# Designed miniproteins, single chains, continued (3): the designs that were tried, part 60

Each design is a single chain, and the fold is of that chain. pLDDT is the mean over its residues in the fold that is shown.

## One batch from the design tools (miniprotein)

Design m10063
Fold by ESMFold2-Fast:
Structure m10063 (fold): chain A 79 residues (1-79)
Amino acid sequence: DAADEELERRLAPVIEEALRDGDVETLLRLAELSLEQLKRQNPSISDEEVEEALRMERLLLEGKTTAEELYKEREEKEK
């Protein structure tokens, strides 16, 4: 989809700038938009899965957790 490709090109520099600035609110908004787009393309993704992904993203961006801790949490859920 040309519109989706154009949106990704426009969002990439915004995401990079927000990451450099530590703008957690902007990064979470962008993550929410990306997850909504994924949900539209794959309707088997539940609202709970989107909420959990946003929760983990917030914890990462706020520095309350690390990628290593989230990886461990995922492994514990998978056993």
Scores: mean pLDDT 68

Design m10064
Fold by ESMFold2-Fast:
Structure m10064 (fold): chain A 68 residues (1-68)
Amino acid sequence: SPVEKKFEQVVLEYNDLQLNRDKLSDDEYKKRLQKIKKQLEEIKKVASPELQKGLDVMIASIDAELAA
């Protein structure tokens, strides 16, 4: 589905961000995390219950990173 494809794209963006973490300032990293979080929250609004579980785990992980 388009929702599943969008989630897959956002996961790839997150993985790419993690691979390049050492090349980014803390400010740039947090801005990119906020952008990814916003995309995940938008996907969650239209996601199936099963997909929502995965989204919640990823959002919680990003929230922990932003709090650090």
Scores: mean pLDDT 86

Design m10065
Fold by ESMFold2-Fast:
Structure m10065 (fold): chain A 83 residues (1-83)
Amino acid sequence: MRTEELARERGWSRREEVSRYTAGKLLAIAATIETKLKRWEEADENARLAGELGLSPEEIREIARKAGLSDEEIERLVAAHEA
């Protein structure tokens, strides 16, 4: 469990120091998205999208925008997430 996450973070720490900053930013967005998804859970149609897991770049962009992020901020995070 934690060892699996450690192995992933280990790769970032060694090869991508920038990933540390990006991971922190993505975690902040994930927390905001989770709060948004909890409301969507009450809506049958939106709840299905939340339960799908594996948020696509399109979904991240839409949710993050609703969460109050700028379009520029969203585009950059989506690109970093997929790259």
Scores: mean pLDDT 53

Design m10066
Fold by ESMFold2-Fast:
Structure m10066 (fold): chain A 72 residues (1-72)
Amino acid sequence: NEEKLERLAEEAKRMIEEGASSEEVKEKALKLSEELDPVAATAIRWALDAIEGEITKEQVEGARELALLLLE
């Protein structure tokens, strides 16, 4: 799960750097979260729902950290 979460975060950050819209980043993150444990997938969904407006790299990192905490 940790490796998959890291790859998800890196992909999302890369999309942001390449000018992808917040909606595109959220859609990709939700799709990638389907490969995670259900608890981690739920944490990612909650973190994304809490983001209003544009997604930042810092918010992506926060979502990854939240998912890791819930996997303990």
Scores: mean pLDDT 75

Design m10067
Fold by ESMFold2-Fast:
Structure m10067 (fold): chain A 80 residues (1-80)
Amino acid sequence: MLEDLFQRAYQLTRSPDPLVRLTANLLLQALYLIQDGNLEAAEILLDKARALIAQIPDPAAQAELQALLDQLEALLAQAK
C-alpha cells in the first residue's frame, strides 16, 4: 500500500508538466513526513498540494494527483 503510493507519486515527478512535478514532489515529502510522525508539517504540504492541483489544466493529471492526495489524507487521519 505505502509502496504503491510512493511509486505513483514518483512516476508523476517525471511528468513533462512542471506544475505536476512540483505537486508530486510535495506529496512525496508529505508521505515521508507522515512516516516520520511529523503530521503537522505533512498537513501543511497536503494543503499546498491541494491548491496546486486546482491549477492543473490537464484533467487526467489533476484526477491522478487528487486520487493520490485523497489517499495521503486518509493516511494522515489514521496517524492522528
Scores: mean pLDDT 83

Design m10068
Fold by ESMFold2-Fast:
Structure m10068 (fold): chain A 68 residues (1-68)
Amino acid sequence: SAEEIKRIEEEIEEIAREGQKQVDALYQEYLARGATPEAIAEFKERVGEILRETSEKVAELEKKRKEL
């Protein structure tokens, strides 16, 4: 239904917003640590993990949306 499609789209947007908030928080931690090589490496690894998890969740919801 149109209502279920809208709900899925809103859930996708919320997942994207939460992912962005996590990245923003990590960026603030990175800056607070003085941008050392170790902090850069940790920041990149954690951002990569967030982006991967966000993409996987969005892909599952996109698949459900196509079945409606």
Scores: mean pLDDT 84

Design m10069
Fold by ESMFold2-Fast:
Structure m10069 (fold): chain A 72 residues (1-72)
Amino acid sequence: SMREALIAEAREDAARGEALLAKPAPTREEVLEAATLLFRAGLDLLLTPGASPEERAAGGEAVARAVDLIAA
């Protein structure tokens, strides 16, 4: 379904963002790319109708992580 596709895309975006941040000394550009991926993933999880409470919690964490990265 479209819902399942959006949740899967959100999970993939979050994983890609965290992979960028896992690099030793990520560049500013890589940090901003990671923040964009995490923010997009978080909004998709929070705004997708029928997302589970666990998926919504993950979405909130992803948004908070993205904001922290931009605020640094």
Scores: mean pLDDT 84

Design m10070
Fold by ESMFold2-Fast:
Structure m10070 (fold): chain A 66 residues (1-66)
Amino acid sequence: DKVVEEVKKIMEETLKKNGAEGTPKAKLVGDTLVIGVSNPSSEEAAKKAVEEAKKYAEEKGYKVSA
């Protein structure tokens, strides 16, 4: 799904901007996007990545679980 790829990319880019590493994960379950960052090098950066992705997905009309 396009939105799954888009939110993963947003999380990846946000982690990179904050000098952090981690594996963005996203899964669409019905109309709900389940998102997160696996094995983050920084919890602060992971939270920012999830926040950015959530905002984007919600603006597109998706529900987000993070």
Scores: mean pLDDT 83

Design m10071
Fold by ESMFold2-Fast:
Structure m10071 (fold): chain A 74 residues (1-74)
Amino acid sequence: AALQATIDAEMARIAAAGRRAAELLKIDPVKGYELLERTLRTVADRLRRAGAPQSAVDAALLGAEHARRLAEEL
């Protein structure tokens, strides 16, 4: 199904961004968390447009909010 393919693609993007952010977190933690926030907000927008369940959109937005808070506390 087209929706499942979109979810799988967005999960792959999250995994790739997570690996990139992990490397950035060792050098510049603020930039690492900012990358995670931007990626998760983009994922949430794409999931919403693809008609994904609200729980999936909410999970991505919650992750983005958490990353933003961590960046603000550094």
Scores: mean pLDDT 81

Design m10072
Fold by ESMFold2-Fast:
Structure m10072 (fold): chain A 86 residues (1-86)
Amino acid sequence: MKVIRDAALEASKRSPEETRVYNHALAAANLMYKVNPEVAKKIAEAIKNGSSLQEIADLLEEGARLSDEKTKEAAENALRRVKELM
């Protein structure tokens, strides 16, 4: 999806540590696109716009609550990594 691709490109301009965390968040958002496209778009836009790690964490928590098991696991993994940087 274009919005996730644009967010990944913007994330690559960050530090290596932040880029790794953003890649996990974007992987979760890509899975969410099938079940919660609105939350997936919000995560991608937050990363693209340079939003805080807290804002990205809040969106990952929201996405995890409404997702299938596989997507929930990916979102929880990304959330853990975001919280490790906070």
Scores: mean pLDDT 77

Design m10073
Fold by ESMFold2-Fast:
Structure m10073 (fold): chain A 72 residues (1-72)
Amino acid sequence: MAEVAAARQAALAARATGSPVEALRTEREAVRRIGEVLARQYAAQSPEQAQLVREGTRLATAALEALAEAAE
């Protein structure tokens, strides 16, 4: 939880600095971390939901990485 909060704060700080590429990369890391935590929490209750979270996280992180590369 603290790591996710720190990643989010870093993303906000990067935006304030005027670095959209750094902000996107920090958001990507935060999304990846949050997705991993959610997938683990859902795995015991709903394997289907856990799989959807893993797939969604993979697609979202790939999209954010592509946007960061395009912004360079």
Scores: mean pLDDT 74

Design m10074
Fold by ESMFold2-Fast:
Structure m10074 (fold): chain A 81 residues (1-81)
Amino acid sequence: SVIDELVEILKSKGLPEAAENLRKYIEEVLSKLSEEDQKKVEELLRKANEELRKAKSIEEVEKILMQFVHEVLEILEQAEK
């Protein structure tokens, strides 16, 4: 899954590499979404960035990334209906 790949990159290469891979995933997702759903993803990204700044461990970063990707996937699923 995208979450598992991002977590593996985070553990092996660190946060900047994980962030770059997340950015690429977001760019692909945004290209498939309406303007309204794009704004929802941007708001989720803003919240995730705020939480990441407060994270004290790699486990907290993993939880934040998992939550963000899950919420983005829910938006994608709803957009297909």
Scores: mean pLDDT 75

Design m10075
Fold by ESMFold2-Fast:
Structure m10075 (fold): chain A 108 residues (1-108)
Amino acid sequence: GSMEEKVKELIKKLIDAIKKGDAVKAAEYLLELVKEVFPYLKDVRVATGLALRAIGLLIDAEWGKVTAEEVAKESVIILEEMAKYVEDPKLKEILEQGVEELKAILEK
């Protein structure tokens, strides 16, 4: 559906930003991804924690405190946690594929 396509596109944009070494753009796309997935997370407290984590990462990226590689590592953790708390099997599969793509970039 339209949400599935938006999530796939945001993961692609996140990965492209990481490959370009753009920590700020990577963190922006990660936050937008968390915002799109937020209504589909089973636990509102987990959802809120992930949103705050993504916001903090964007602030650190804007202040030059994190690299694109560090944003990629944090993205793995955030996407794995989102995948655990979604009920939609297709959304879960998309998030799990995004995790594997991010891990492949990090392991070179």
Scores: mean pLDDT 90

Design m10076
Fold by ESMFold2-Fast:
Structure m10076 (fold): chain A 75 residues (1-75)
Amino acid sequence: MSEIEALFKEALARAKSREERSRIRSARGLFEYNLAVSPQAAVDALRQEAARFKSLGWNELAAVLDKVAALAAKL
């Protein structure tokens, strides 16, 4: 879990706008909410959010979300 926290902190540090920071915090909340349901629900939610970030051109932030999903898949 500390690795996942570090990745979200990294994403916030890479964010270049208030909107990006807000969406990263929203993605973290979505992850925590879905993790309470199951690890698979958290993985699915993050992959969908990463796809949305890619569609917005936020490829570096999407890559961080993909890394979080990969770690969550091991839970």
Scores: mean pLDDT 82

Design m10077
Fold by ESMFold2-Fast:
Structure m10077 (fold): chain A 100 residues (1-100)
Amino acid sequence: SMKERQELILDFLLMAANAGIFVLSKYLSPEDAEYLNELVKRIEQARANRDYQELIRLLQELRDYLTTLAKKASGQIKKEIESIITTLDSAIELLQQILS
């Protein structure tokens, strides 16, 4: 079904974002890395619970935090952050479609 395909695409997008954050955490301050890892755990919990409203809220919070980090970053790190933001935007849009 269309919904089953949307759920699968969502899981791939979330996996890609998680992998990106894992790599990014090696280049960030311990405080920023800890915050991102805690946020990822909350995202995984919301996804497991199928709490799509909470999932959207957490993804938006993550996106806004990464946007702030991107403004302070340069070069390859900035590009990696911007790539994660693009993936999160796709996940948020897909979640809005699932809820409609």
Scores: mean pLDDT 88

Design m10078
Fold by ESMFold2-Fast:
Structure m10078 (fold): chain A 96 residues (1-96)
Amino acid sequence: DELERRREEVRRRAEEVIRRGEEVAKQALSDPALREQAELILDAIRALERYVEESEDPEKAEEYIERAESAITLLEALIRSTEDRLRALQAAKEAA
């Protein structure tokens, strides 16, 4: 059944996205400035997990996977930006 194969593929992709999202969210939770974004990612991952488990519609699940991937990418960019800012502040303190 082609539909069953698509569901299995979507499930595997969702598992990977959930794992990456949890890791990124854990990193972000250590930064007070990123806490709200980390919590939103965790909520999105929980929603994705539920939709993949309960939904028989692979297209809808794919939509949620793409949204989660986009949110994870944004959070990764925010973490990097914060690290760069902290590095600049440290350099400024050492230069003073």
Scores: mean pLDDT 74

Design m10079
Fold by ESMFold2-Fast:
Structure m10079 (fold): chain A 60 residues (1-60)
Amino acid sequence: SFEERLKKKSLGEIGVILGLHRIALETARWLPTVSPADIAELERIVKELEEIYKKMEEEA
């Protein structure tokens, strides 16, 4: 159905966003000017996206 395709596309989009944030977090850990607080904030964002992705995957 159209709704089923939209849910699958949305999950894929969230997967890409999560992947990009994981790359950003890994990159930040290599940058000497990034504070531990900024790294912790990126870790929280990644964790939140992982929870959203998991929920959407379970609902799909």
Scores: mean pLDDT 75

Design m10080
Fold by ESMFold2-Fast:
Structure m10080 (fold): chain A 60 residues (1-60)
Amino acid sequence: SLQRQVAVLRQAAEGSLAMARRLEGTDAADDLRRDFDRSVQRLLEIPLGRPAAQELLQAR
C-alpha cells in the first residue's frame, strides 16, 4: 500500500521534473516549474513519514 503510493508519487515527481526540463527557455514558466518541482519533492517526504514535511504542509 504505502510502497505503491510512494512509487506513484515518485513517478509523478519524475514527470514534473521532466516537464520542467522541456519547458526550458520559457521565462514565465521557469518559476512555475520550479514551484511544481519543489512541491512534488516535498510531497514525496509525506509517505516516508518525515515530521518536517508534515509541519510544512499543516502550515499551508
Scores: mean pLDDT 60

Design m10081
Fold by ESMFold2-Fast:
Structure m10081 (fold): chain A 65 residues (1-65)
Amino acid sequence: DTVEAVAARLREAAARAGIPLAEQTVRDLAIGMVELGMTTDEDIEAIVRTIRTGVPAGREAARAL
């Protein structure tokens, strides 16, 4: 399941960055990322950076605007 794979990768990236994410938040983000085609490591890192700074700075932010 692509959503589960992205969710697992997002959780690992957030954990390494020291960012606590609730399981529901991880799942919701993974669903959105899959729908937008954001399944690469670069996309996952961009999302983690956005959460860390509290400001949209990645590809998702650019695509959402």
Scores: mean pLDDT 72

Design m10082
Fold by ESMFold2-Fast:
Structure m10082 (fold): chain A 65 residues (1-65)
Amino acid sequence: GAAAEAALREAERAWRAGDREAARKKLGQMQNEAVRAATLGDVAGAQAAGERARRLLEESGLPPP
C-alpha cells in the first residue's frame, strides 16, 4: 500500500545519506504497514513492498535491519 511504499522511499533516502539507524526504523515501519495491508487483503501490495526492500538491500550492500 501507499504507506508501505512511502516508508520504503524514506528508508532508501536515509540509506543513501548514510543514516543507517533511520533506514532501519523506516524499513521496520514499511514491514508493519505491509503486514497491515495484507491483513486488509492487499497481499500483492505487501509482496511488492517486500521485493522493493530486497532490491534496496542488494543495491546498498549494507546489512538488513
Scores: mean pLDDT 71

Design m10083
Fold by ESMFold2-Fast:
Structure m10083 (fold): chain A 81 residues (1-81)
Amino acid sequence: EEEERRRQRIERDIEIALVLIESVTMLNGAKKLNRPDLAKRIEEVRDGLLAAIEANDPQAVARYRAEMERLKKELDELEKK
C-alpha cells in the first residue's frame, strides 16, 4: 500500500514532466506566431492541469487535457496560415 503510493507519486512526476515538455513546445509556437493571448491560455491550462495532477483529480485532469489538445490544434492551424 505504501509502495502503491510511491508508484503513484513516480507516475505523477513523469506525467508532470511530460506536460511541461509539451507546454514548452506549445509556448514556443505561440511566441513564434506573436500570439501572447495563446501563450497566456497555454500557461493557464498548463498550471491547471499540473494542479489537477497533484490533487489526483481525474475529472479535472481530463478537462484540462482536452483543453490542451484544443490549444495544440489551434496552434497547428495557425502555423499553416
Scores: mean pLDDT 81

Design m10084
Fold by ESMFold2-Fast:
Structure m10084 (fold): chain A 90 residues (1-90)
Amino acid sequence: SLLAQVDEVVQLINEGKFDEAVEKFIKLFEEDPERTIRYLLHYVLTGKISPISFDRFMQLLYQKNPELVERIAEITGTPSLPAVLEKDLS
């Protein structure tokens, strides 16, 4: 189940295993981009991921695959997302 695999990514993020979380998320996103991001955002919006942990996950994701973050921005309607993440890396 895609939901169960996204749940595993959320557990990795909450455990601070950001490299493993990013690697697994990229694989899931390439299989089903819209459902993967919708499930992840649901966990964020329901408070199942801390804002700090989510920010660290997104920054690492941007460092490893900036084009994928641009695709997330398009799906979520947040065109400023890549620029915000890039500034946080300073």
Scores: mean pLDDT 81

Design m10085
Fold by ESMFold2-Fast:
Structure m10085 (fold): chain A 55 residues (1-55)
Amino acid sequence: SLEELQQKLDELAEEIKERYAQAKTLSPEEREQAVKEAEEEFIKRTDELFREYES
């Protein structure tokens, strides 16, 4: 359902937000890489959720 999709998206956003917060404690170079990886994972998992709930 749309409500379940929104809940899962909100949960995923909070997980990624925590990863960003942790990445800020790293060196600039390591932080940049960690943020990029988190963003790529967020996009991938978001796409998977949309396929599962909206398809």
Scores: mean pLDDT 79

Design m10086
Fold by ESMFold2-Fast:
Structure m10086 (fold): chain A 87 residues (1-87)
Amino acid sequence: SLEELLEEVERLLERAKETRTAEDVREAIKAAQRLFEAAKPYLSEEEARRLETMLEIAERLADTDVEQALKAVASVAAAGRELLERL
């Protein structure tokens, strides 16, 4: 469910913020990608493209710019929370 996917993203995001390792950041990105795919049908085309681009950039920056990667994951989690409140 979207709720379970969101909880997984939030759990992995908190871990990545604490450890700041590329491994934990990549795990958080993978979870955010799964949440994004599940949420995509409920997002506007513009929002979906923006989040998809952020996740692609985060994957490339996971070991070089942890802050930008974590920001992308947080953005997907925020979109998922907002969506669940509307459904």
Scores: mean pLDDT 84

Design m10087
Fold by ESMFold2-Fast:
Structure m10087 (fold): chain A 64 residues (1-64)
Amino acid sequence: SPEEEVERLLAEAEKQRAENRKNKSIPSTPMSPEELARSGRLGRVEMARRLGYTPEQILRTARA
């Protein structure tokens, strides 16, 4: 379902952020919506989620 796909993508983004923190190469500051939009597919998904888009709209953003 769209909701399950969004949750999977968000979990993947969360894991990626955790690994970046573990490598101590990236500051542990939350990304701005602008930075999320620029970071590609996972960033666009997180941006749409933070803006309150529906799961269907979030998946469209990920597939664009």
Scores: mean pLDDT 65

Design m10088
Fold by ESMFold2-Fast:
Structure m10088 (fold): chain A 60 residues (1-60)
Amino acid sequence: MTGGQALLTLSEEQAGDILFAGQSGFGNGGGSGGYRAAVDKALEYGMSEEQAQAIGDGMG
């Protein structure tokens, strides 16, 4: 699955929060920072590791 497909399973607010976390992480740590922040936030919302990694890959 793609990160976009995973995000479509969430509310607009949850998807926006994950994207904001990824963008903030990217600004602070580059690609790896964006990846980690997006993955961690997706996992907080109860997404599977596979879904969280797909979202993170889109941020790294």
Scores: mean pLDDT 71

Design m10089
Fold by ESMFold2-Fast:
Structure m10089 (fold): chain A 61 residues (1-61)
Amino acid sequence: SALEEEARALLEEIERARAAGDEEAKKQYSDRFLQVLAEIAARDPALADRLWAELAARSRA
């Protein structure tokens, strides 16, 4: 779906911003990711859980 594609693209952008040390970009992409995740959760809670777990795993690295 378009929302899943956007969420996955945002995960990659968050990782790029983190690697670049761009705290403002990281915050903007993270805020958008949470917004998209809420929309996905309304339609597919299991997918939202998987995407949240992916963000959490990447944040621990």
Scores: mean pLDDT 84

Design m10090
Fold by ESMFold2-Fast:
Structure m10090 (fold): chain A 69 residues (1-69)
Amino acid sequence: SEELVERIIELLEKYKDAPAVVIANIVKGEMELGKVSEEELRRIEEFLRENLSPESYEAAVRVARRYVE
């Protein structure tokens, strides 16, 4: 959902300097509340790639791909 994507992006912006494990846990916790489309996942992945470390990007994407519709 759009609301879920916006919430994830807000949390990632707030905690962008957190360790990769924390970033992955944020993504996991929010995505367990709802499924995302492939298009919505692409938006989350793009935000991660542009704004967070490579380590956080890789960890978060591994988790997020498990919750795609």
Scores: mean pLDDT 81

Design m10091
Fold by ESMFold2-Fast:
Formats: structure tokens, sequence, C-alpha cells
Structure m10091 (fold): chain A 78 residues (1-78)
């Protein structure tokens, strides 16, 4: 449901900030936008925000965390 999707996004955001703190502002902006999209039922917009975030991240571990969150969200939204 929405609560599980929001938890996935929030946990990925926390982990991404720890791995790439120089991008904390962007990570916060994109994860917030993704959560707002989920709350509105716009799952395509939520996934797009996270895919844009992953593309902007330079740390491969931070990118992988966000990409895994996208995968989990796609499994929830079909």
Amino acid sequence: GKEEAIKIVEEAGVRAVLLEPSQAALISEKTRAAVEAIEKGDYEAAIKELEELAAALTNPEARAVVEEAVKKLRELFK
C-alpha cells in the first residue's frame, strides 16, 4: 500500500544521504517529491523522481540504493 511505498522511499533517502552527503539537498528534494506523488496515487511520477535522482548520483552505492527502491516500487505498483 501507500505506507509501504513511502517507507521504501524514506529508507532509500536516508541511506543515499549517508553514502553521498554532498547530494543531501537533491536527495531530500527528490524523495519528498516521490512521497508526495505516492500520496496522490501518481506512481509513475514517484518512479520518475527516483530515476532522475539515481541518474544524478555519482556514488555507485548511493545510486544502487535508489535503483533498488525503484525496483521495489515497480513490484508494488505492478
Scores: mean pLDDT 87

Design m10092
Fold by ESMFold2-Fast:
Parts: C-alpha cells; structure tokens; sequence
Structure m10092 (fold): chain A 85 residues (1-85)
C-alpha cells in the first residue's frame, strides 16, 4: 500500500539523517520499494530503491548497494516503458 510505503520512507529518512543508522534506513527503503512495486508505482519504487542503495553505500555495503541500485534502474525502466508520465 502506498501509504505504508510513505511511512517506511519517513522512518528510513529519520534513521539515515538523524540516527546515522544507514543499514536500518536501507532496510526500510527496500520495504517501501517493494510496497510501491506491488502497487504499480514504479517511480516510487525506483526512488525508494535508490535511497536504499545510497544508504547501503554509506554503510560500506557496496555489493548490496549495487544490487539494490540495479533494482532501482529496473523500476525506472518499467516506469518509462509504461510511458504516459
């Protein structure tokens, strides 16, 4: 659900920007991305996965960051293919 995804993004932003918990932030952003994807909001999913990838890179989790960045790219391509935005 999009509202649940937005709440997870807010919590992830707090963990990343206030608490410095980059891994915790990334997990919440990944969950938000999954919820956006399930709702068909590929733009929301791409942004959430991108935030997760950046947070993982800040945590030094470079391989996971790359994997999640690839998911963000796939969501962005899906949004573009569906056009109309």
Amino acid sequence: KIEEAKELEKKGKKLREVDGDYVGAAELYIQAGELYKEAGDYVGAAKAYLNASVSLQEAGEDERALEVAQQAGEMALEAARQGKL
Scores: mean pLDDT 84

Design m10093
Fold by ESMFold2-Fast:
Structure m10093 (fold): chain A 81 residues (1-81)
Amino acid sequence: MEEEAARAEEALAAWMAEDPDLRELVGRFLALGRAAYEAGDEEAIAVARETAERAMRAAAAGDREAVRRAIEEGTRRLEAL
């Protein structure tokens, strides 16, 4: 699990270095997740956690498009709350 998480982080960092749009999307998602945590919004925190887990699983599998879709969907859900 920890080795898989490190692998996912490495893949995501490499993709963000090559893809400015993905970097911006991830940054936006992280900002919304931080705001949810600071507000104590349990529903938004749950959405952020689910999104992060889905994105990291996709990154561990080497699927950049699945990472993008997961973050886009999660960001949309957070903005709709």
Scores: mean pLDDT 81

Design m10094
Fold by ESMFold2-Fast:
Structure m10094 (fold): chain A 68 residues (1-68)
Amino acid sequence: PVLEPKPRKPGETLLSLARDEAMRRIIESVNKKDPKLTELEEQAKQEGLELAKKKGDKTSVKLIENQM
């Protein structure tokens, strides 16, 4: 969802607004470290690796690691 941006006020410093935005981006980046996405990617990697190993196609193993 899109949030309404904060209006510029004479009592508010530009530094305070920039800091809030920077913190929001940092929190989003930190959340990406342990989101469901990482688990799903690791699961897909393991499944692909096992399948490639069973097929004897080691080239596919590296291809799966490079595919995003």
Scores: mean pLDDT 59

Design m10095
Fold by ESMFold2-Fast:
Structure m10095 (fold): chain A 66 residues (1-66)
Amino acid sequence: NAAAEAARQADLEKMGEVSAKLQKEIDDIRANITDPAEYQAKLDELVEKAAKELGIKKPVRSAPAA
């Protein structure tokens, strides 16, 4: 239980940090980019980056090897 509790707490803190960064990044993108298509592309990259920082595989799909 203690190990699961600690892991969950760490995940929540990490998620909070990433969420806060994501919010700031969205605001920055909106301030710098007025083109909706470019905005969307930047948001997609941002979400993928945030997911990687969290160590989550949710946005990952089958991708060909480099």
Scores: mean pLDDT 69

Design m10096
Fold by ESMFold2-Fast:
Structure m10096 (fold): chain A 111 residues (1-111)
Amino acid sequence: MVSYTAEELLKLAREALEKGDYHVALGWAIGAFNLEGRKEEAETLLEVYIAALRRRLELLQQNGADPSQIELVQGLIEALENRDIEKAVELAEKLGMDGEFLREVLEVIEE
């Protein structure tokens, strides 16, 4: 197994994010956060979450998805950008995301 540092994983996450590979970017960013759990890892992971949610919103709008789903994704993006931890966790859980993990990430940023 190749041993990666958090710094190397963050670089890989940013490269994947630049290429629009949100699934790969999210995996690398989660890996970095799990290794060090510092503000830098948390901030990068949040950036990847917001980018992935914006892509999801675009796809939902293009496919004529249910307005309630569009509203939930828009609300989550806004809560994350405003660092509204309680609202972000609530909306993430309604979207089937791990709200408690998201809380951990946001709390590290606000420390």
Scores: mean pLDDT 84

Design m10097
Fold by ESMFold2-Fast:
Structure m10097 (fold): chain A 91 residues (1-91)
Amino acid sequence: ATLTPEQAAALRADSIAVLEDNIKRLEEMLEKARQAGHEDVVKEIEETLAKVRDALAKVRDPSLSPLEIETYTVLATIFAVTAEKVVERAL
């Protein structure tokens, strides 16, 4: 069955919180990469931040289905985790 409007709103709010946390962590990693002088890592984090911010903008759209909200949240989380592993190996 499909979620109620109230359940969909709760899922969106939770997804927004997860994506905002991922953005904060990526911004902290970006600062560390800049301080370390790793220009290639900086570029990858900046590109990942753009993708996660795009997902956040999409999730904020009240017309999105629950499946689309989950899909964008999962994809953005995968991007963030992948970037974090690149930073861990470089720094």
Scores: mean pLDDT 81

Design m10098
Fold by ESMFold2-Fast:
Structure m10098 (fold): chain A 83 residues (1-83)
Amino acid sequence: MEELKKQIEEFKKRYEDKVKEYNSRIDEATKRRQEAREAMEKHRDDPYAVTRALAEMVRAQNEIDEAKKELEQAKKEYEDFLK
């Protein structure tokens, strides 16, 4: 019984660490996407600044999407383990 409890605690710890990591990545990418959007609006008349900002927004969105997929997979694995 104690060995099973230890395995559950270790699995929970790994899941919590993953959630923290993925949420941190999502928050950072979300902030970069917002900053890029604000830069695009501020420098609307500068085509180079707009192009750079759009590229950064796309990169940030891809990072958000990837981290969200990884987070959803981790949640599903944790929920399936608890069943």
Scores: mean pLDDT 82

